Designed miniproteins, single chains, continued (2). Designs and how they scored, part 13

Each design is a single chain, and the fold is of that chain. pLDDT is the mean over its residues in the fold that is shown.

## One batch from the design tools (miniprotein)

Design m4449
Fold by ESMFold2-Fast:
Structure m4449 (fold): chain A 92 residues (1-92)
Amino acid sequence: NPEGLQRLMERYGAKTLEELLEIGKARSKFLDDITSIKDLPEELQKKILTDLIDALLEAGTISEEEAEELRKLIEEDVDKAAELLLELLDSV
């Protein structure tokens, strides 16, 4: 549902997906919103998760090897990729 991404952007005052990801990193409710991405179209889920992986890699939260595994997992099982990303965010 494209409206889901629009609502997240409006909620956090983000103009772009990059701004949303940066804002979300600092907010406790961002994790709750990410858990709901399964209700979004698969293409949009993959975009959000890919951008999140890139953001985590830039922040040094994950290694290049972990980023590659997560990107592969997004193509094979988007739900599993979301679960692992949530575990990584919760552990930080």
Scores: mean pLDDT 66

Design m4450
Fold by ESMFold2-Fast:
Structure m4450 (fold): chain A 82 residues (1-82)
Amino acid sequence: KKAELLRELIEAHRRGAPPEELFRLLKELHELASEELDEEAERLAEELARLYEERPLPPETLERLEALLLEERRRIAEQRAL
């Protein structure tokens, strides 16, 4: 459920969840990329975008998320090399 994951992301961001939890939720949301946005998911996506604009993630959290993304990208490349 895309709306459910978006709601979890908004809540996690507001409470200052660790970057590992944020990454997990973002990864799950990406896996649902083919799912159409209903009205609720659309509204929540706009709310999340506004939240990131008004309360950007701390630099240390962004740095950790970037490291996790690079690690994931590396793992995918290694798996597909076979």
Scores: mean pLDDT 70

Design m4451
Fold by ESMFold2-Fast:
Structure m4451 (fold): chain A 63 residues (1-63)
Amino acid sequence: DYIEKVRERAKGVAEKAKKAGVGDEKLLEKAEKAAKAKTLKELAEALGVSVSTIRRAIAESEK
């Protein structure tokens, strides 16, 4: 649920940034990897954070 929302947001940001001519390719690659993530581990690696951080963020979104 939360992972799907994060994935969709990353996808939208990547598309919008490409159209705006954003020169920071590293940010675009990070957003694209997050959009393609299928597991918590892949999402954490794409965002450059730990799996525990993702789990905490999911818990916070329940409030």
Scores: mean pLDDT 62

Design m4452
Fold by ESMFold2-Fast:
Structure m4452 (fold): chain A 90 residues (1-90)
Amino acid sequence: DKEKKEKAKEAILDKAILKMEENNWQPLSDEEIDKIIEEVEKKFGVTFSEEEREQLKNQIRSQQEGLQTLSEKSKELLVEKAKKRLEELK
């Protein structure tokens, strides 16, 4: 289901933001990103292709670069938005 995959991609990006906050905004390792993708695949009942996984990793890395340039207040707002979106999926 394409719609489930798109929602899963959004959840992966939001979980990555929360994981970056837990890591004091340090870059995530490939292993941490892979774990996030696997957890979301299980929750949504979807499987990503290798190309889709690489695209997600690149998007997360791009977000990491952007987040490191943001103020603490802007980071807090992004974390709260990510938390709210993930809560709505429960």
Scores: mean pLDDT 82

Design m4453
Fold by ESMFold2-Fast:
Structure m4453 (fold): chain A 72 residues (1-72)
Amino acid sequence: MAEAVKELLLRMGVDPETAEELVKELESIPGATEEDFERVARVAYDTYLETGDPQAAVEAAKAEIERLKAER
């Protein structure tokens, strides 16, 4: 799952270092599940489809990660 999120970010034009940091952050969340990874990927992808902006997709992913952290 982590690899799928990283590949999606790379395909949207996010740089490899930023993609790696987002995946690492996701993996660091206690109790993070495959469904959590899918949700972050979906939020990023939907934002990219709406804006065409890889940076907007990154910010959406970060916001979802922070939401997951608050729930844990």
Scores: mean pLDDT 78

Design m4454
Fold by ESMFold2-Fast:
Structure m4454 (fold): chain A 63 residues (1-63)
Amino acid sequence: MEAREKERQELNRLIGRLLRAIGDGDEEAILEAAEKLGLSEEAIKSALEAAKPLAEINRRAAA
């Protein structure tokens, strides 16, 4: 019972980190979170491609 709860909490934390990293356009953080989540290379590639336009928009808005 306890091991299952800890796994769920860790998964939720990693998902939260992944979503935040995508919003920030932080490719390094996306790779780390996705690798820990055990995502396939294709899924990681898709996440990175989705993050690129967000990073460009955020950089332009901040500049």
Scores: mean pLDDT 72

Design m4455
Fold by ESMFold2-Fast:
Structure m4455 (fold): chain A 72 residues (1-72)
Amino acid sequence: GPVDEADVAEALVLIAYGIAKAIGENTKDPEEYKAGIEFLKKLGERYPQARDVVEEAIKELEEMAKKLEESK
């Protein structure tokens, strides 16, 4: 059957989250997490059907950035 647009949007959010997490973890730079958060905000605006996944992904990246800032 046809792929649900909401499922595609959710998959894109999870891919973007995974990339942002991997870059942030490898660079140890909170600005990389912030860049990922900004990209996810734009995805949430474009795909409101994925908003819950976007909000959770942003929250996770914000917590990772905060912990990294507190560790410096």
Scores: mean pLDDT 81

Design m4456
Fold by ESMFold2-Fast:
Structure m4456 (fold): chain A 65 residues (1-65)
Amino acid sequence: SAAELYEEAVKLVEEAKELKEKGAPEEEIQRKLDEASRLGVKLVTEFDDVESAKEIGKKIKEVEE
């Protein structure tokens, strides 16, 4: 479901945030963010959930800063 995809994407962003706080390698952090971004694309293409995809994009950018 769209809700399950959104929850998985949010979980990946939170995992990336935790990795960044612990000083994990940038490559490992980016891998989690890339996976979350792919789920955001699926929210649009499979469920037409543009708003949830935008929220995932915002969360990803916050971690990348």
Scores: mean pLDDT 83

Design m4457
Fold by ESMFold2-Fast:
Structure m4457 (fold): chain A 86 residues (1-86)
Amino acid sequence: GFPLKNAALRAALNEALDLAREAIRAAKTKEDLLRAIALALEAIGLLFEAKLLEEKGELDEERAAELLARAEELVKEAKELLEKAA
């Protein structure tokens, strides 16, 4: 695979992937499912952008923290949608 070297970003990617799988199993409405999947995919996209920066040697701690915070906010919104759907 393409593992992220940054442990926090790697954990966030794993959480976003697990969230996408959970959304498929748990969501009771088509709208909530599609919105939760879209948010999880946006988080995954940010974490792949982090991997591209890491490969270029451009991923410093501040940039990693910014990408992590944004990915965590997207994951949080997706979790709140799934909780509302349950």
Scores: mean pLDDT 76

Design m4458
Fold by ESMFold2-Fast:
Structure m4458 (fold): chain A 50 residues (1-50)
Amino acid sequence: HMTPLERLVELLNRAREAGLPVADHTPPVSPENAEAQLAELERRIAEALA
């Protein structure tokens, strides 16, 4: 079971490997707002895939 921070890091790495245009919009990863960052990244990925 992943924490939001671990999930965010894994999703970021996968998105970068896939060439999705999300990495340049991502602020530094921090535990303090990991859930908000994860939600924003998921939104960006959904937008890129639409």
Scores: mean pLDDT 67

Design m4459
Fold by ESMFold2-Fast:
Structure m4459 (fold): chain A 80 residues (1-80)
Amino acid sequence: KRKETLLNVADELIEVARELAAKHPEDTELQKRIDELIEKYEKNKDDFEALQKTYRELVKAIEEAAKRLGETVIIEPKVP
């Protein structure tokens, strides 16, 4: 169940990342970074520890991109 909860939270975070990228279609670096992290997430779905690491990397990438682009993104701090 904890892995399922993490997968659900990660899916929501990926949606936030895709929405941010859609707002900035000219930012090819953002598109590439998000695609790279989604690929890592899909590869690591069977490895809980690797999934947690990828989730943290995705959170960091979204926060950094939002800060750079002047966007406000709220990411829930609670991850089971």
Scores: mean pLDDT 72

Design m4460
Fold by ESMFold2-Fast:
Structure m4460 (fold): chain A 68 residues (1-68)
Amino acid sequence: AKEEAKELLREALKAIEQGDLRTARTLAVEALSLLGRYKEANEIAKLLNEGRTDEAKEKIEKVLKELE
């Protein structure tokens, strides 16, 4: 679960960089759900739906650092 979540979060960051916010949202929500972090999953989904990509990216990067 932890390693799978880390891979999904890295893919989500790549999707953000490519402007594919729908894919980024799906990947980030899947990753955070695997970690039981449902509140953070909802927050990131909302940020990406609103096009607040820098804030979403910062939250995803913080989760990745916590998993190291």
Scores: mean pLDDT 84

Design m4461
Fold by ESMFold2-Fast:
Structure m4461 (fold): chain A 102 residues (1-102)
Amino acid sequence: AITQPSSVSVKEGETVTIPATASEAATKYNWFFQKEGEKPKLLIYNNSTRAPGVDSRFSASGSGTSASLTISNVKKEDEGTYFNQALTEKGWIWGSGTKLTI
């Protein structure tokens, strides 16, 4: 399992960090973003690599059982749900998502 906060709130222009904790060590962490009513889109893969077209305001780190996504200079368009995905010895597992509100 992956534990994420169910929700975080931040003011526009501030920096927010969304943590994720896996129940077992992961070799890779990915982050997905879902706008309300849309399908999830890949933001970050292989712990810290931004997907094509992803703004440099998004950064991530992950090792062992811990991962985090940091969004600097948060914009209203960043509202939505952020899902962590981890590759463990048991295969890919998903977090329940963190809803970001501004």
Scores: mean pLDDT 88

Design m4462
Fold by ESMFold2-Fast:
Structure m4462 (fold): chain A 75 residues (1-75)
Amino acid sequence: SLRSGALELIDKAEEKFPELKETLERLRSLLPQMSDEQIQRVISVLKGLLNAKTEAEREAYIETLKALVQEAEAQ
């Protein structure tokens, strides 16, 4: 499912970027209330973050991830 795919990517992101654990755990708690479209955006951003080759790309994906968490919390 989309949610199980997102959960696997969150686990991989936490292992690679332990400094993002708090943000990623907030995202994990929000998944049950997110739409399929929102979860697809999460998956895309997490894949981008995990495959980013430069620090600038990683920072951009991290900011997008934080924005997605803020948007979901506002619902």
Scores: mean pLDDT 87

Design m4463
Fold by ESMFold2-Fast:
Structure m4463 (fold): chain A 61 residues (1-61)
Amino acid sequence: SAHLARGEALAAQGRLEEAAAEYERALAIDPDDRKALLNLGLVYQQLGQTEKAKAYFDSLA
């Protein structure tokens, strides 16, 4: 989706909070978007929000 692509571009630039917002928009459209779930988990891990990251990774199992 367009939101997933924007999130990836923002994450590559280190704009992690903006990347998280775009991945959350992707999940609002498709809650089972595995790429958005994985990338949002990675972004929260990088932001030091380990428990949030784990919750998104657990959603993939």
Scores: mean pLDDT 84

Design m4464
Fold by ESMFold2-Fast:
Structure m4464 (fold): chain A 89 residues (1-89)
Amino acid sequence: AMEDYLKGLEYMRKKDYEKAIEHFKKVAASDNKFLQGLAYEYLGEVYEKQKDYEKAIEAYEKAIEIYRELNFPQLVKILEKRKEKLKKK
């Protein structure tokens, strides 16, 4: 999970979005709820950079659900605002 998270960030930095998605999807499949939330948040950012706003919104919605379960209301508010901006594109 942590290794895939770091690899996802590395590929995102290199703008290799396909490989970033591959690694973040592996993190999203892990048993760590916080890493799952981070993975969906970064998947949303990658899809947003690809201008796939529909997939970005879906990924952010999954991150929001996880952050609500973890009781991180500030992260929920940030992602809900980001999601609403994408709906206007």
Scores: mean pLDDT 85

Design m4465
Fold by ESMFold2-Fast:
Structure m4465 (fold): chain A 88 residues (1-88)
Amino acid sequence: MEQEKLKKEIEEAIKIAEEVLKEVDDAINIGKMPDTPKLEKVRELADKAIELAKEALKTGSKELAKQAVELARKAKELLREIVEPARR
């Protein structure tokens, strides 16, 4: 049961990171390169999250899974700050 929950968290981290990479890739492909160095940082964080998530899935490491989720969320939050104005 705990193992299935861990797998689900890993899969969610990959999905979040993949969505972030998609948004960054769309911006880069339309504009050639990111205008902001922060966009490249977001991409690196998301890519690293996916790598850690895959390794966690292979080794069953809870620590790596947690790191992957945290990195994926950081990438998403950073992307949101760059792309979306915080106006309500």
Scores: mean pLDDT 74

Design m4466
Fold by ESMFold2-Fast:
Structure m4466 (fold): chain A 92 residues (1-92)
Amino acid sequence: MKTGVATATVDSIEEAIEAAVQAARDMLAKGYDKAVVGVTVKGENLAIGVVTTSDDEEAIREAIRKAYEEALKTGRPATVEIGDVKAVATPL
């Protein structure tokens, strides 16, 4: 299995979602079987991790948003899986 890895640092969750979508789709388009994306959201002291074998933009956006909302509610790491997409939001 060929795994691609990308990292980014952004100021907002909306930028994190778009960065993760773009990086995952770019890696899968290049022939990677799996994309792993890490994004640090400096403005919110939060890290987003995404692991996906799917380039489904809606699934990636929803998984990140749900993980983010859960992490904010609990103050703890939250994991959400939608189809072949796994997202983790970790308060820093």
Scores: mean pLDDT 85

Design m4467
Fold by ESMFold2-Fast:
Structure m4467 (fold): chain A 74 residues (1-74)
Amino acid sequence: MTPEELLEKGKEYLEKGDYRTAINYFGLAARKSKDPKLKAEAYRLAAQAYEKMGDTVSAEILRKEAEEYEKKAK
């Protein structure tokens, strides 16, 4: 499974409300990708999932990680 396929799987689980499974897929996508743009998107989506779970601390950490990778994507 490619990083792009892992990201899409994460999105499917996020839509279903399975936030933990979505986070696991987004984490795998970020770890397996060398593309800063994909890493940024994966961290941002994982942050959204954590926020939906009420874990605002983890959401903030991942949002900051996404911002750093977004800077590198330019």
Scores: mean pLDDT 85

Design m4468
Fold by ESMFold2-Fast:
Structure m4468 (fold): chain A 65 residues (1-65)
Amino acid sequence: MEELREEFRRLALEGLKVAYEKNDKSFLDEITKLGIEFGKAITNNDVEKAKEILERLRKLIEEAK
């Protein structure tokens, strides 16, 4: 769980940087939504769901570059 939290933190910071550079509110909103869903998965100890959300965030950032 700690490793998943750290990975999400790193990806979220990268995503926020991209959002600020592009001034893309819709992208920022999507990152925020994924952050909320990740928090729920962590609270429920749902490791598989947390991993799924991490992959979605990674793809979102990759597509936005």
Scores: mean pLDDT 80

Design m4469
Fold by ESMFold2-Fast:
Structure m4469 (fold): chain A 106 residues (1-106)
Amino acid sequence: MEERRRRLERLADHFNALVARFTAITPEQLEAGGLMGTAIAKAVEALLRGDPKVELDFTVTSAAQAEALFEAIRALREEGFDVKVNLTLTSPEAQAAWDAARAAEA
């Protein structure tokens, strides 16, 4: 009973933190990537399971999608999620944008 209550309190705190974090993301980034919506959905599923591990599997075809996905992953990691990304980059522009974002965070 007490363990379940603490888990629900942590879920509520994490959910509120995610809402606050993703409210800071621009509408253009949200529109550029159904990928961002999928990342948020996977994080919510992880919260409901009580598991901080989030596995994302995406095919990225544009620079805008790569940038939006990178921002979503960064936000999730800042909220304490253990994010594993399996990524297929199908364009040179998507690859370049992903590599540039990764280099900027190093």
Scores: mean pLDDT 66

Design m4470
Fold by ESMFold2-Fast:
Structure m4470 (fold): chain A 77 residues (1-77)
Amino acid sequence: MVAEAKKLIEEGKAYEAKGDYMTAGQKYLQAGRLYFKSKNYDEAAQAYRNAAEAFRKAGFSDSTVDNLLSLADELAK
């Protein structure tokens, strides 16, 4: 689970470096979900923030970005 989440973070970074923010956001979101299931809440929060930023760059709505950031803030408490 955690090893899979780390791999998804690295894949997300690679897609972000290519300018494929949509795929990067999806990879970060999947990593966040795996970290959450593993009770790694700080890592889940960071992954959701990375997903929010990637989706913002991909042109997704502010509501989608704000919802992911709110989720990240709740998990980081």
Scores: mean pLDDT 81

Design m4471
Fold by ESMFold2-Fast:
Structure m4471 (fold): chain A 61 residues (1-61)
Amino acid sequence: MVGDIVEAVEDIPARNELELSLKKGDKVEVLAELGEHYLVVKSLATGEVGIVPKSKVRVIE
Protein backbone atom coordinates (compact mmCIF):
# COMPACT_ATOMS: atom_id res chain seq x y z
CA MET A 1 0.00 0.00 0.00
CA VAL A 2 2.84 2.54 0.62
CA GLY A 3 3.35 4.41 -2.67
CA ASP A 4 -0.12 3.41 -3.97
CA ILE A 5 -2.63 5.94 -5.23
CA VAL A 6 -6.00 5.47 -3.52
CA GLU A 7 -9.38 7.13 -4.10
CA ALA A 8 -11.96 8.15 -1.49
CA VAL A 9 -15.10 6.00 -1.97
CA GLU A 10 -17.20 8.50 0.05
CA ASP A 11 -16.93 11.96 1.62
CA ILE A 12 -14.60 11.77 4.65
CA PRO A 13 -14.79 14.65 7.16
CA ALA A 14 -11.71 15.51 9.24
CA ARG A 15 -12.62 15.02 12.92
CA ASN A 16 -9.38 16.60 14.23
CA GLU A 17 -6.26 18.41 12.93
CA LEU A 18 -4.38 15.15 12.21
CA GLU A 19 -7.11 13.84 9.87
CA LEU A 20 -7.44 14.83 6.20
CA SER A 21 -10.85 15.88 4.86
CA LEU A 22 -11.62 14.23 1.49
CA LYS A 23 -14.54 14.29 -0.94
CA LYS A 24 -15.73 11.20 -2.81
CA GLY A 25 -13.40 10.71 -5.79
CA ASP A 26 -10.40 12.54 -4.27
CA LYS A 27 -7.06 10.85 -5.03
CA VAL A 28 -4.28 10.58 -2.45
CA GLU A 29 -0.85 8.93 -2.24
CA VAL A 30 -0.22 6.50 0.65
CA LEU A 31 2.85 7.61 2.62
CA ALA A 32 2.55 5.13 5.53
CA GLU A 33 0.23 2.59 7.14
CA LEU A 34 -0.84 3.56 10.66
CA GLY A 35 -1.92 0.36 12.38
CA GLU A 36 -4.56 -1.84 10.71
CA HIS A 37 -7.27 0.83 10.31
CA TYR A 38 -5.60 4.09 9.16
CA LEU A 39 -3.30 5.47 6.46
CA VAL A 40 -1.08 8.55 6.37
CA VAL A 41 -1.77 10.08 2.93
CA LYS A 42 -0.90 13.11 0.80
CA SER A 43 -3.61 14.79 -1.29
CA LEU A 44 -2.63 14.97 -4.97
CA ALA A 45 -4.88 18.04 -5.43
CA THR A 46 -3.72 20.16 -2.44
CA GLY A 47 -0.48 18.56 -1.19
CA GLU A 48 -1.97 18.32 2.34
CA VAL A 49 -0.88 15.40 4.53
CA GLY A 50 -3.14 13.69 7.05
CA ILE A 51 -4.72 10.50 8.36
CA VAL A 52 -7.69 8.73 6.70
CA PRO A 53 -9.59 5.48 7.51
CA LYS A 54 -8.31 2.58 5.37
CA SER A 55 -11.90 1.30 4.92
CA LYS A 56 -12.98 4.55 3.14
CA VAL A 57 -10.42 4.40 0.27
CA ARG A 58 -9.78 2.07 -2.69
CA VAL A 59 -6.50 1.39 -4.54
CA ILE A 60 -6.81 2.58 -8.18
CA GLU A 61 -3.19 2.72 -9.53
Scores: mean pLDDT 81

Design m4473
Fold by ESMFold2-Fast:
Parts: structure tokens; C-alpha cells; sequence
Structure m4473 (fold): chain A 65 residues (1-65)
């Protein structure tokens, strides 16, 4: 199961994702599992997340679990 800590650690490895954006994703969706379940389109609803960054986040989460 992907934890919030594992998500923050992994997400900050993506260029353009800082701790603040990783935390905003957790706050917006409620958990790392919810972020992982979100579509690329749903991820772009978070301020600072464009389509390219959303695809990178989704690809990383698909590898982690």
C-alpha cells in the first residue's frame, strides 16, 4: 500500500515537484492512494499541476504499486 510518506518521498524526485506541491496533492485528494487512483485530468485540477507533470506523477505512482 502506498503511504503518504512514500508518496512525498517519490513525488519530490520529479523535476518541478517540491514538498509543497506533493503536500497540496495529498490535501486535495486526501491520501496517497487517492492521488494514485486519480486520473491525469483530475491531477491537473491541483494548482501548479499541468498535463505533462500530471502524466509524470501518474507514471511514477503506477511503478510504486
Amino acid sequence: MLTDEEFIRAATLIPGVGRELAQALLDHFGSAEAVRAASVEELTTVPGVGPALARQIKGLLDVLA
Scores: mean pLDDT 79

Design m4474
Fold by ESMFold2-Fast:
Structure m4474 (fold): chain A 110 residues (1-110)
Amino acid sequence: SPIDEARRHLARAQEAYENGDYETAVKHAEEAIKLAEKDDSPEAKVLRAQAYLLLGRVYYKLGDKEKAIEAFEKAIQYADEAMKSPDPRIQEAGRELKAEAEKLLEEVKK
């Protein structure tokens, strides 16, 4: 499914980020976002929030503060949308992603 493929791309993006391969991390995070956009489920919104959070971290490492801010703001947006789900596990995932993105956004701006 598109969401399962998006999860595989996000996993590759995370691995690339941890290895300092920021170009590969961006490529796979963007593919995860593109695939997840085809699904309006709360699970796909969590995946989009995770991918934008990772993009924000990558841009911050690259010194692109403007792109980092934009990515963290999108992570917060999709986390908020995911939290509208009645599923307590999705609400918790959304809360954790939002809190992390807000913390990183404050660090980039200060």
Scores: mean pLDDT 91

Design m4475
Fold by ESMFold2-Fast:
Structure m4475 (fold): chain A 64 residues (1-64)
Amino acid sequence: EEDLKKGNELYAQGKYDEAIEWYKRAIEKDPDNAEAHRNLAGALAKAGKYPEAIKWGQKAVELE
């Protein structure tokens, strides 16, 4: 997905808040995308949003 790729590019640049936004867009288009949920959790953790990171990471595990 285009949105997932954009999120990954921003994450690689250390732009975690922007990456979070693009990963959320990817999930809106494909709610069952486990990779988008995992990557969102990772970006949330890098941004210091640990309770949200745990929540979205658990959803990713449930989708796999």
Scores: mean pLDDT 83

Design m4476
Fold by ESMFold2-Fast:
Structure m4476 (fold): chain A 60 residues (1-60)
Amino acid sequence: EEERRREEERRRKREKLREEVDLGVEELKIAVEATAEYPGSNKLTPEQQAKLDEIQKKLE
């Protein structure tokens, strides 16, 4: 039967989606640090903070 395979495939897709979201969050943090003119004073812009918050909420 394919039922268990389909369930496993859906679980695999869910894990892949979660990994993509995790990578997105990490890439955002790296981008902020890399593009900061003042290293050590890296503060997210309101837009970047909003994007990060939305990603975190979706990831939850």
Scores: mean pLDDT 63

Design m4477
Fold by ESMFold2-Fast:
Structure m4477 (fold): chain A 72 residues (1-72)
Amino acid sequence: MSVIEKILKLVKEGKLDPEKWYTPEELAKMLGVSRSTVQKALDALVKAGVVEKKEDGSYRFTEEGVKVAELI
């Protein structure tokens, strides 16, 4: 299972709140993977419009991203 699939499943299972802003470090701890692995996954999800990045380096799910997560 890819890191992207793991992130989406956390939203679907209610373990990750899509309304909250998360840092890559927080997600890395939650997923049990390296920060660099999470960063690559987040970069792909931003390009796909599933998550958005804030100037402070935190990430949040978009409304479209929540819908995508529910379909997994």
Scores: mean pLDDT 83

Design m4478
Fold by ESMFold2-Fast:
Structure m4478 (fold): chain A 83 residues (1-83)
Amino acid sequence: MTDELRRQLAETEARMDEVNKEIAELEKQYKENKSKEIFDKLMDLGVEYLKLAVDHFFLAKELNDESSLSVRYLKEQLKEREK
């Protein structure tokens, strides 16, 4: 489970890096030529990045919950009760 979550997190981070690079390139172009077409592309990529950031947040939360001290504590308590 944790390894699958880490893979999904890494894939999301890789896509975020790609979108961020595209945004940086378009931002540079927009500074040189303030066209509506470039602005519209920046807005579309901004929305995609926000969606990826939300996915990243939930994946990171699931990974943190699985490996948190609280979850480890509960697992240890369950093992103790099986004795």
Scores: mean pLDDT 74

Design m4479
Fold by ESMFold2-Fast:
Structure m4479 (fold): chain A 72 residues (1-72)
Amino acid sequence: DLEKYKKGAIEAVRKLADELAEQAGTPEARNAADEVVKSLEERLKKAKNREEIDQATVASTRELLDRVDAAK
């Protein structure tokens, strides 16, 4: 089920985003984390297969780590 796979990817990144934002402790980090999750949700609406979902998820995870680290 592609839809279930998309949901799982979003939930995994959201959980990581929440953990990283909490550890950073700044409003800027929270905003960056929320923006990355929202961007992933929008990208996954267009994804047609698991490979596209995985590519988007990896890219979003890297962006999340970079943006939250910069906002510390």
Scores: mean pLDDT 86

Design m4480
Fold by ESMFold2-Fast:
Order: sequence, then C-alpha cells, then structure tokens
Structure m4480 (fold): chain A 63 residues (1-63)
Amino acid sequence: MKLTEKDYRIIEAARKNPGELSLREIAEEAGVSVATVRAFMKRKGLKSLGELHAYVPRPEEQR
C-alpha cells in the first residue's frame, strides 16, 4: 500500500514527539485535519496513539 504525502507528514509528526502529542496536535503538526489522521489510522489498523507513535512504514509502502 503506497503512502501519500499527508500520510508521511502524519508519521513524521508522531515520530517527533512520541507519546506526548494528542490526535489533534499530530493533525496540526502534519497540517491535516483530525479526520485525515483517523482515516490513516483506520487504513493501517492502528487502534491507539501509542500504535501510531510506534508505526514504521513497511518497505512496500515507501515505493
């Protein structure tokens, strides 16, 4: 599954402040809506902010 530019911004925002940002703060840092972050989490099967902070793109998602 290919990641979009918005998906990469969400991942980067979560990585910069692991465990400290709320869903809203991650959305603000990534420059997207909270709904966009929730849609990303749903697509990747992420159930919590902790899973989002620990998320690493698979090699097939980077190409």
Scores: mean pLDDT 71

Design m4481
Fold by ESMFold2-Fast:
Formats: structure tokens, C-alpha cells, sequence
Structure m4481 (fold): chain A 65 residues (1-65)
């Protein structure tokens, strides 16, 4: 679903910008987004400490829809 992908990508982009993610971190996230590996994106953000508990829940809700 293009709308789901766009919404997820927008939210992830906001998180990366807010947390001042490195170029390497952003590249890894966008590679996972290109593969539509949303679970992998969430896992990566969580492992790198780039996402809050609230933001994590929002991302999970987007992919569940």
C-alpha cells in the first residue's frame, strides 16, 4: 500500500531528523524502507535508541493498518 509506505517513511524521516541520526544510520533505515522491511526499520531504530516508546507505538500502528 503506497499510502501506508508514505506515512511510515514520513514518520521515520521525522524521527531520524529529530534524533540527529548519522548518515550511516539514515542510509541503513532507507535501505530497509526500500525493501519494505518495516519490522526491520522498527528493530533498527529501537536498537540504536533513535525511537521513543511513544514513537515506536505510532510506527507499529501504521504498519498494522
Amino acid sequence: DEELHEKFEEKVGEILEKKKASIEEADEVFELLMKKDYEGVIEFLKKKGLVSEEELKELEEIIKK
Scores: mean pLDDT 80

Design m4482
Fold by ESMFold2-Fast:
Structure m4482 (fold): chain A 82 residues (1-82)
Amino acid sequence: MAEELLAKARELYAKALEAAEAGDMEEAIRLATEAAVLWAKAQGADEEALELIRRAGEAALAGDAEAAEELLLKAGELIRAA
C-alpha cells in the first residue's frame, strides 16, 4: 500500500540525515536514493522513472552532480506525466 511505502521512505530519509550529520555522505546518498525510489513507487511511478532515480543516486555517489540532477529532472517529468 502506498501509505506503507511513504512510511518506509520517511524512515530512510531520517537515516540519511543521520548519516549526513555524521559526515558519511556516501551512506546518506544511498539511503536518500532508496527513500526516493520508495516515495516514487508510492506516487505510482513506473519502472522507467524508478530506474532514473537509481541512476541519479549512482551518479551522485560518483561525484557527478550534473548527471544526477539531469536524471532526477527526467524522473520528475515521467512521474508528473503519469
Scores: mean pLDDT 82

Design m4483
Fold by ESMFold2-Fast:
Structure m4483 (fold): chain A 70 residues (1-70)
Amino acid sequence: MAPELSPELEEELERLDENLDEEGAIELLRRGPEELRKLLETHEWMENDPSPDEVRRARLAEAAAEIAAL
């Protein structure tokens, strides 16, 4: 069900996942979920093959926006 990833992308994902930690989450919050929301709205990469790491970051931003709205 998930899209197939090239081995290079999978390796990058694992590297990013290890480095993401709290620092990655904080950086997303610093930019603000609104910025990422605008990117998702006007980006062209979504019509192409979206990078799984970017999809994950976008989802984190959406979650952060929802939490902030609470």
Scores: mean pLDDT 52

Design m4484
Fold by ESMFold2-Fast:
Formats: structure tokens, sequence, C-alpha cells
Structure m4484 (fold): chain A 116 residues (1-116)
């Protein structure tokens, strides 16, 4: 299931002529921790290197891995057209609620870096 979503993401990114860094991220997505997956996705979003179609399919990948609430927050935020900082803040609140300390620390670092 997850492998098929990654294959579809690679095909979409190549077809759209996405940036090499985005294609690299997608290709190593299964090898990354959830915290690394989320923060790298947010960096690509901030840099304008990922499309709405790619983000929604990445959210489906998170849902397939059992991160249902995280996928929901991403999908809703993207449909609302929220800035990356606001999406990151919503994800931070979710991570705190779920007790995911690693994701909390990663998102706090990401938000601090955005303000520099």
Amino acid sequence: MEEKIVEELIELAEKKGSHPITIEFISILPELSISAQVTRLLRLLHEGLVTKEEILLIAEYFEARGYTELAKVIKESIEEGLPVEELAERLLELAKKEGNKELVEALERFLEELKK
C-alpha cells in the first residue's frame, strides 16, 4: 500500500518536472522517521518546491502508515491555503496532544528556524 503511494508520488513529481530535492525526498520517504518526513515536507512547502497534488498524496501516505490525524491536519490546512508557519503550528499542537515528543522537538526547531 505505502510502496504504491511512493511510486505514484515519484511518477507525479517526474511528470511535473519537480525539483531534484523534492524527487530525492520522495524516493527516501520510507527510510525517514515521521518527524523527518513532516519537517522536510514543511521545508519543501516553504521553499515552494512541492505542489498541492504532491502534498495531498504525501498526506495519503501518512494516513496509510496510521498517522490519520496528522494527514487530516495537512489536508485541511492545504485546502484552506494556510501559510506554512500556521500549518507547522497546527501540527505542533497535534504532536503535543498525542505525546509525540520527537515530532514536538522537530517542529519547534523548524518554527524557530523560520523566524531567523
Scores: mean pLDDT 82

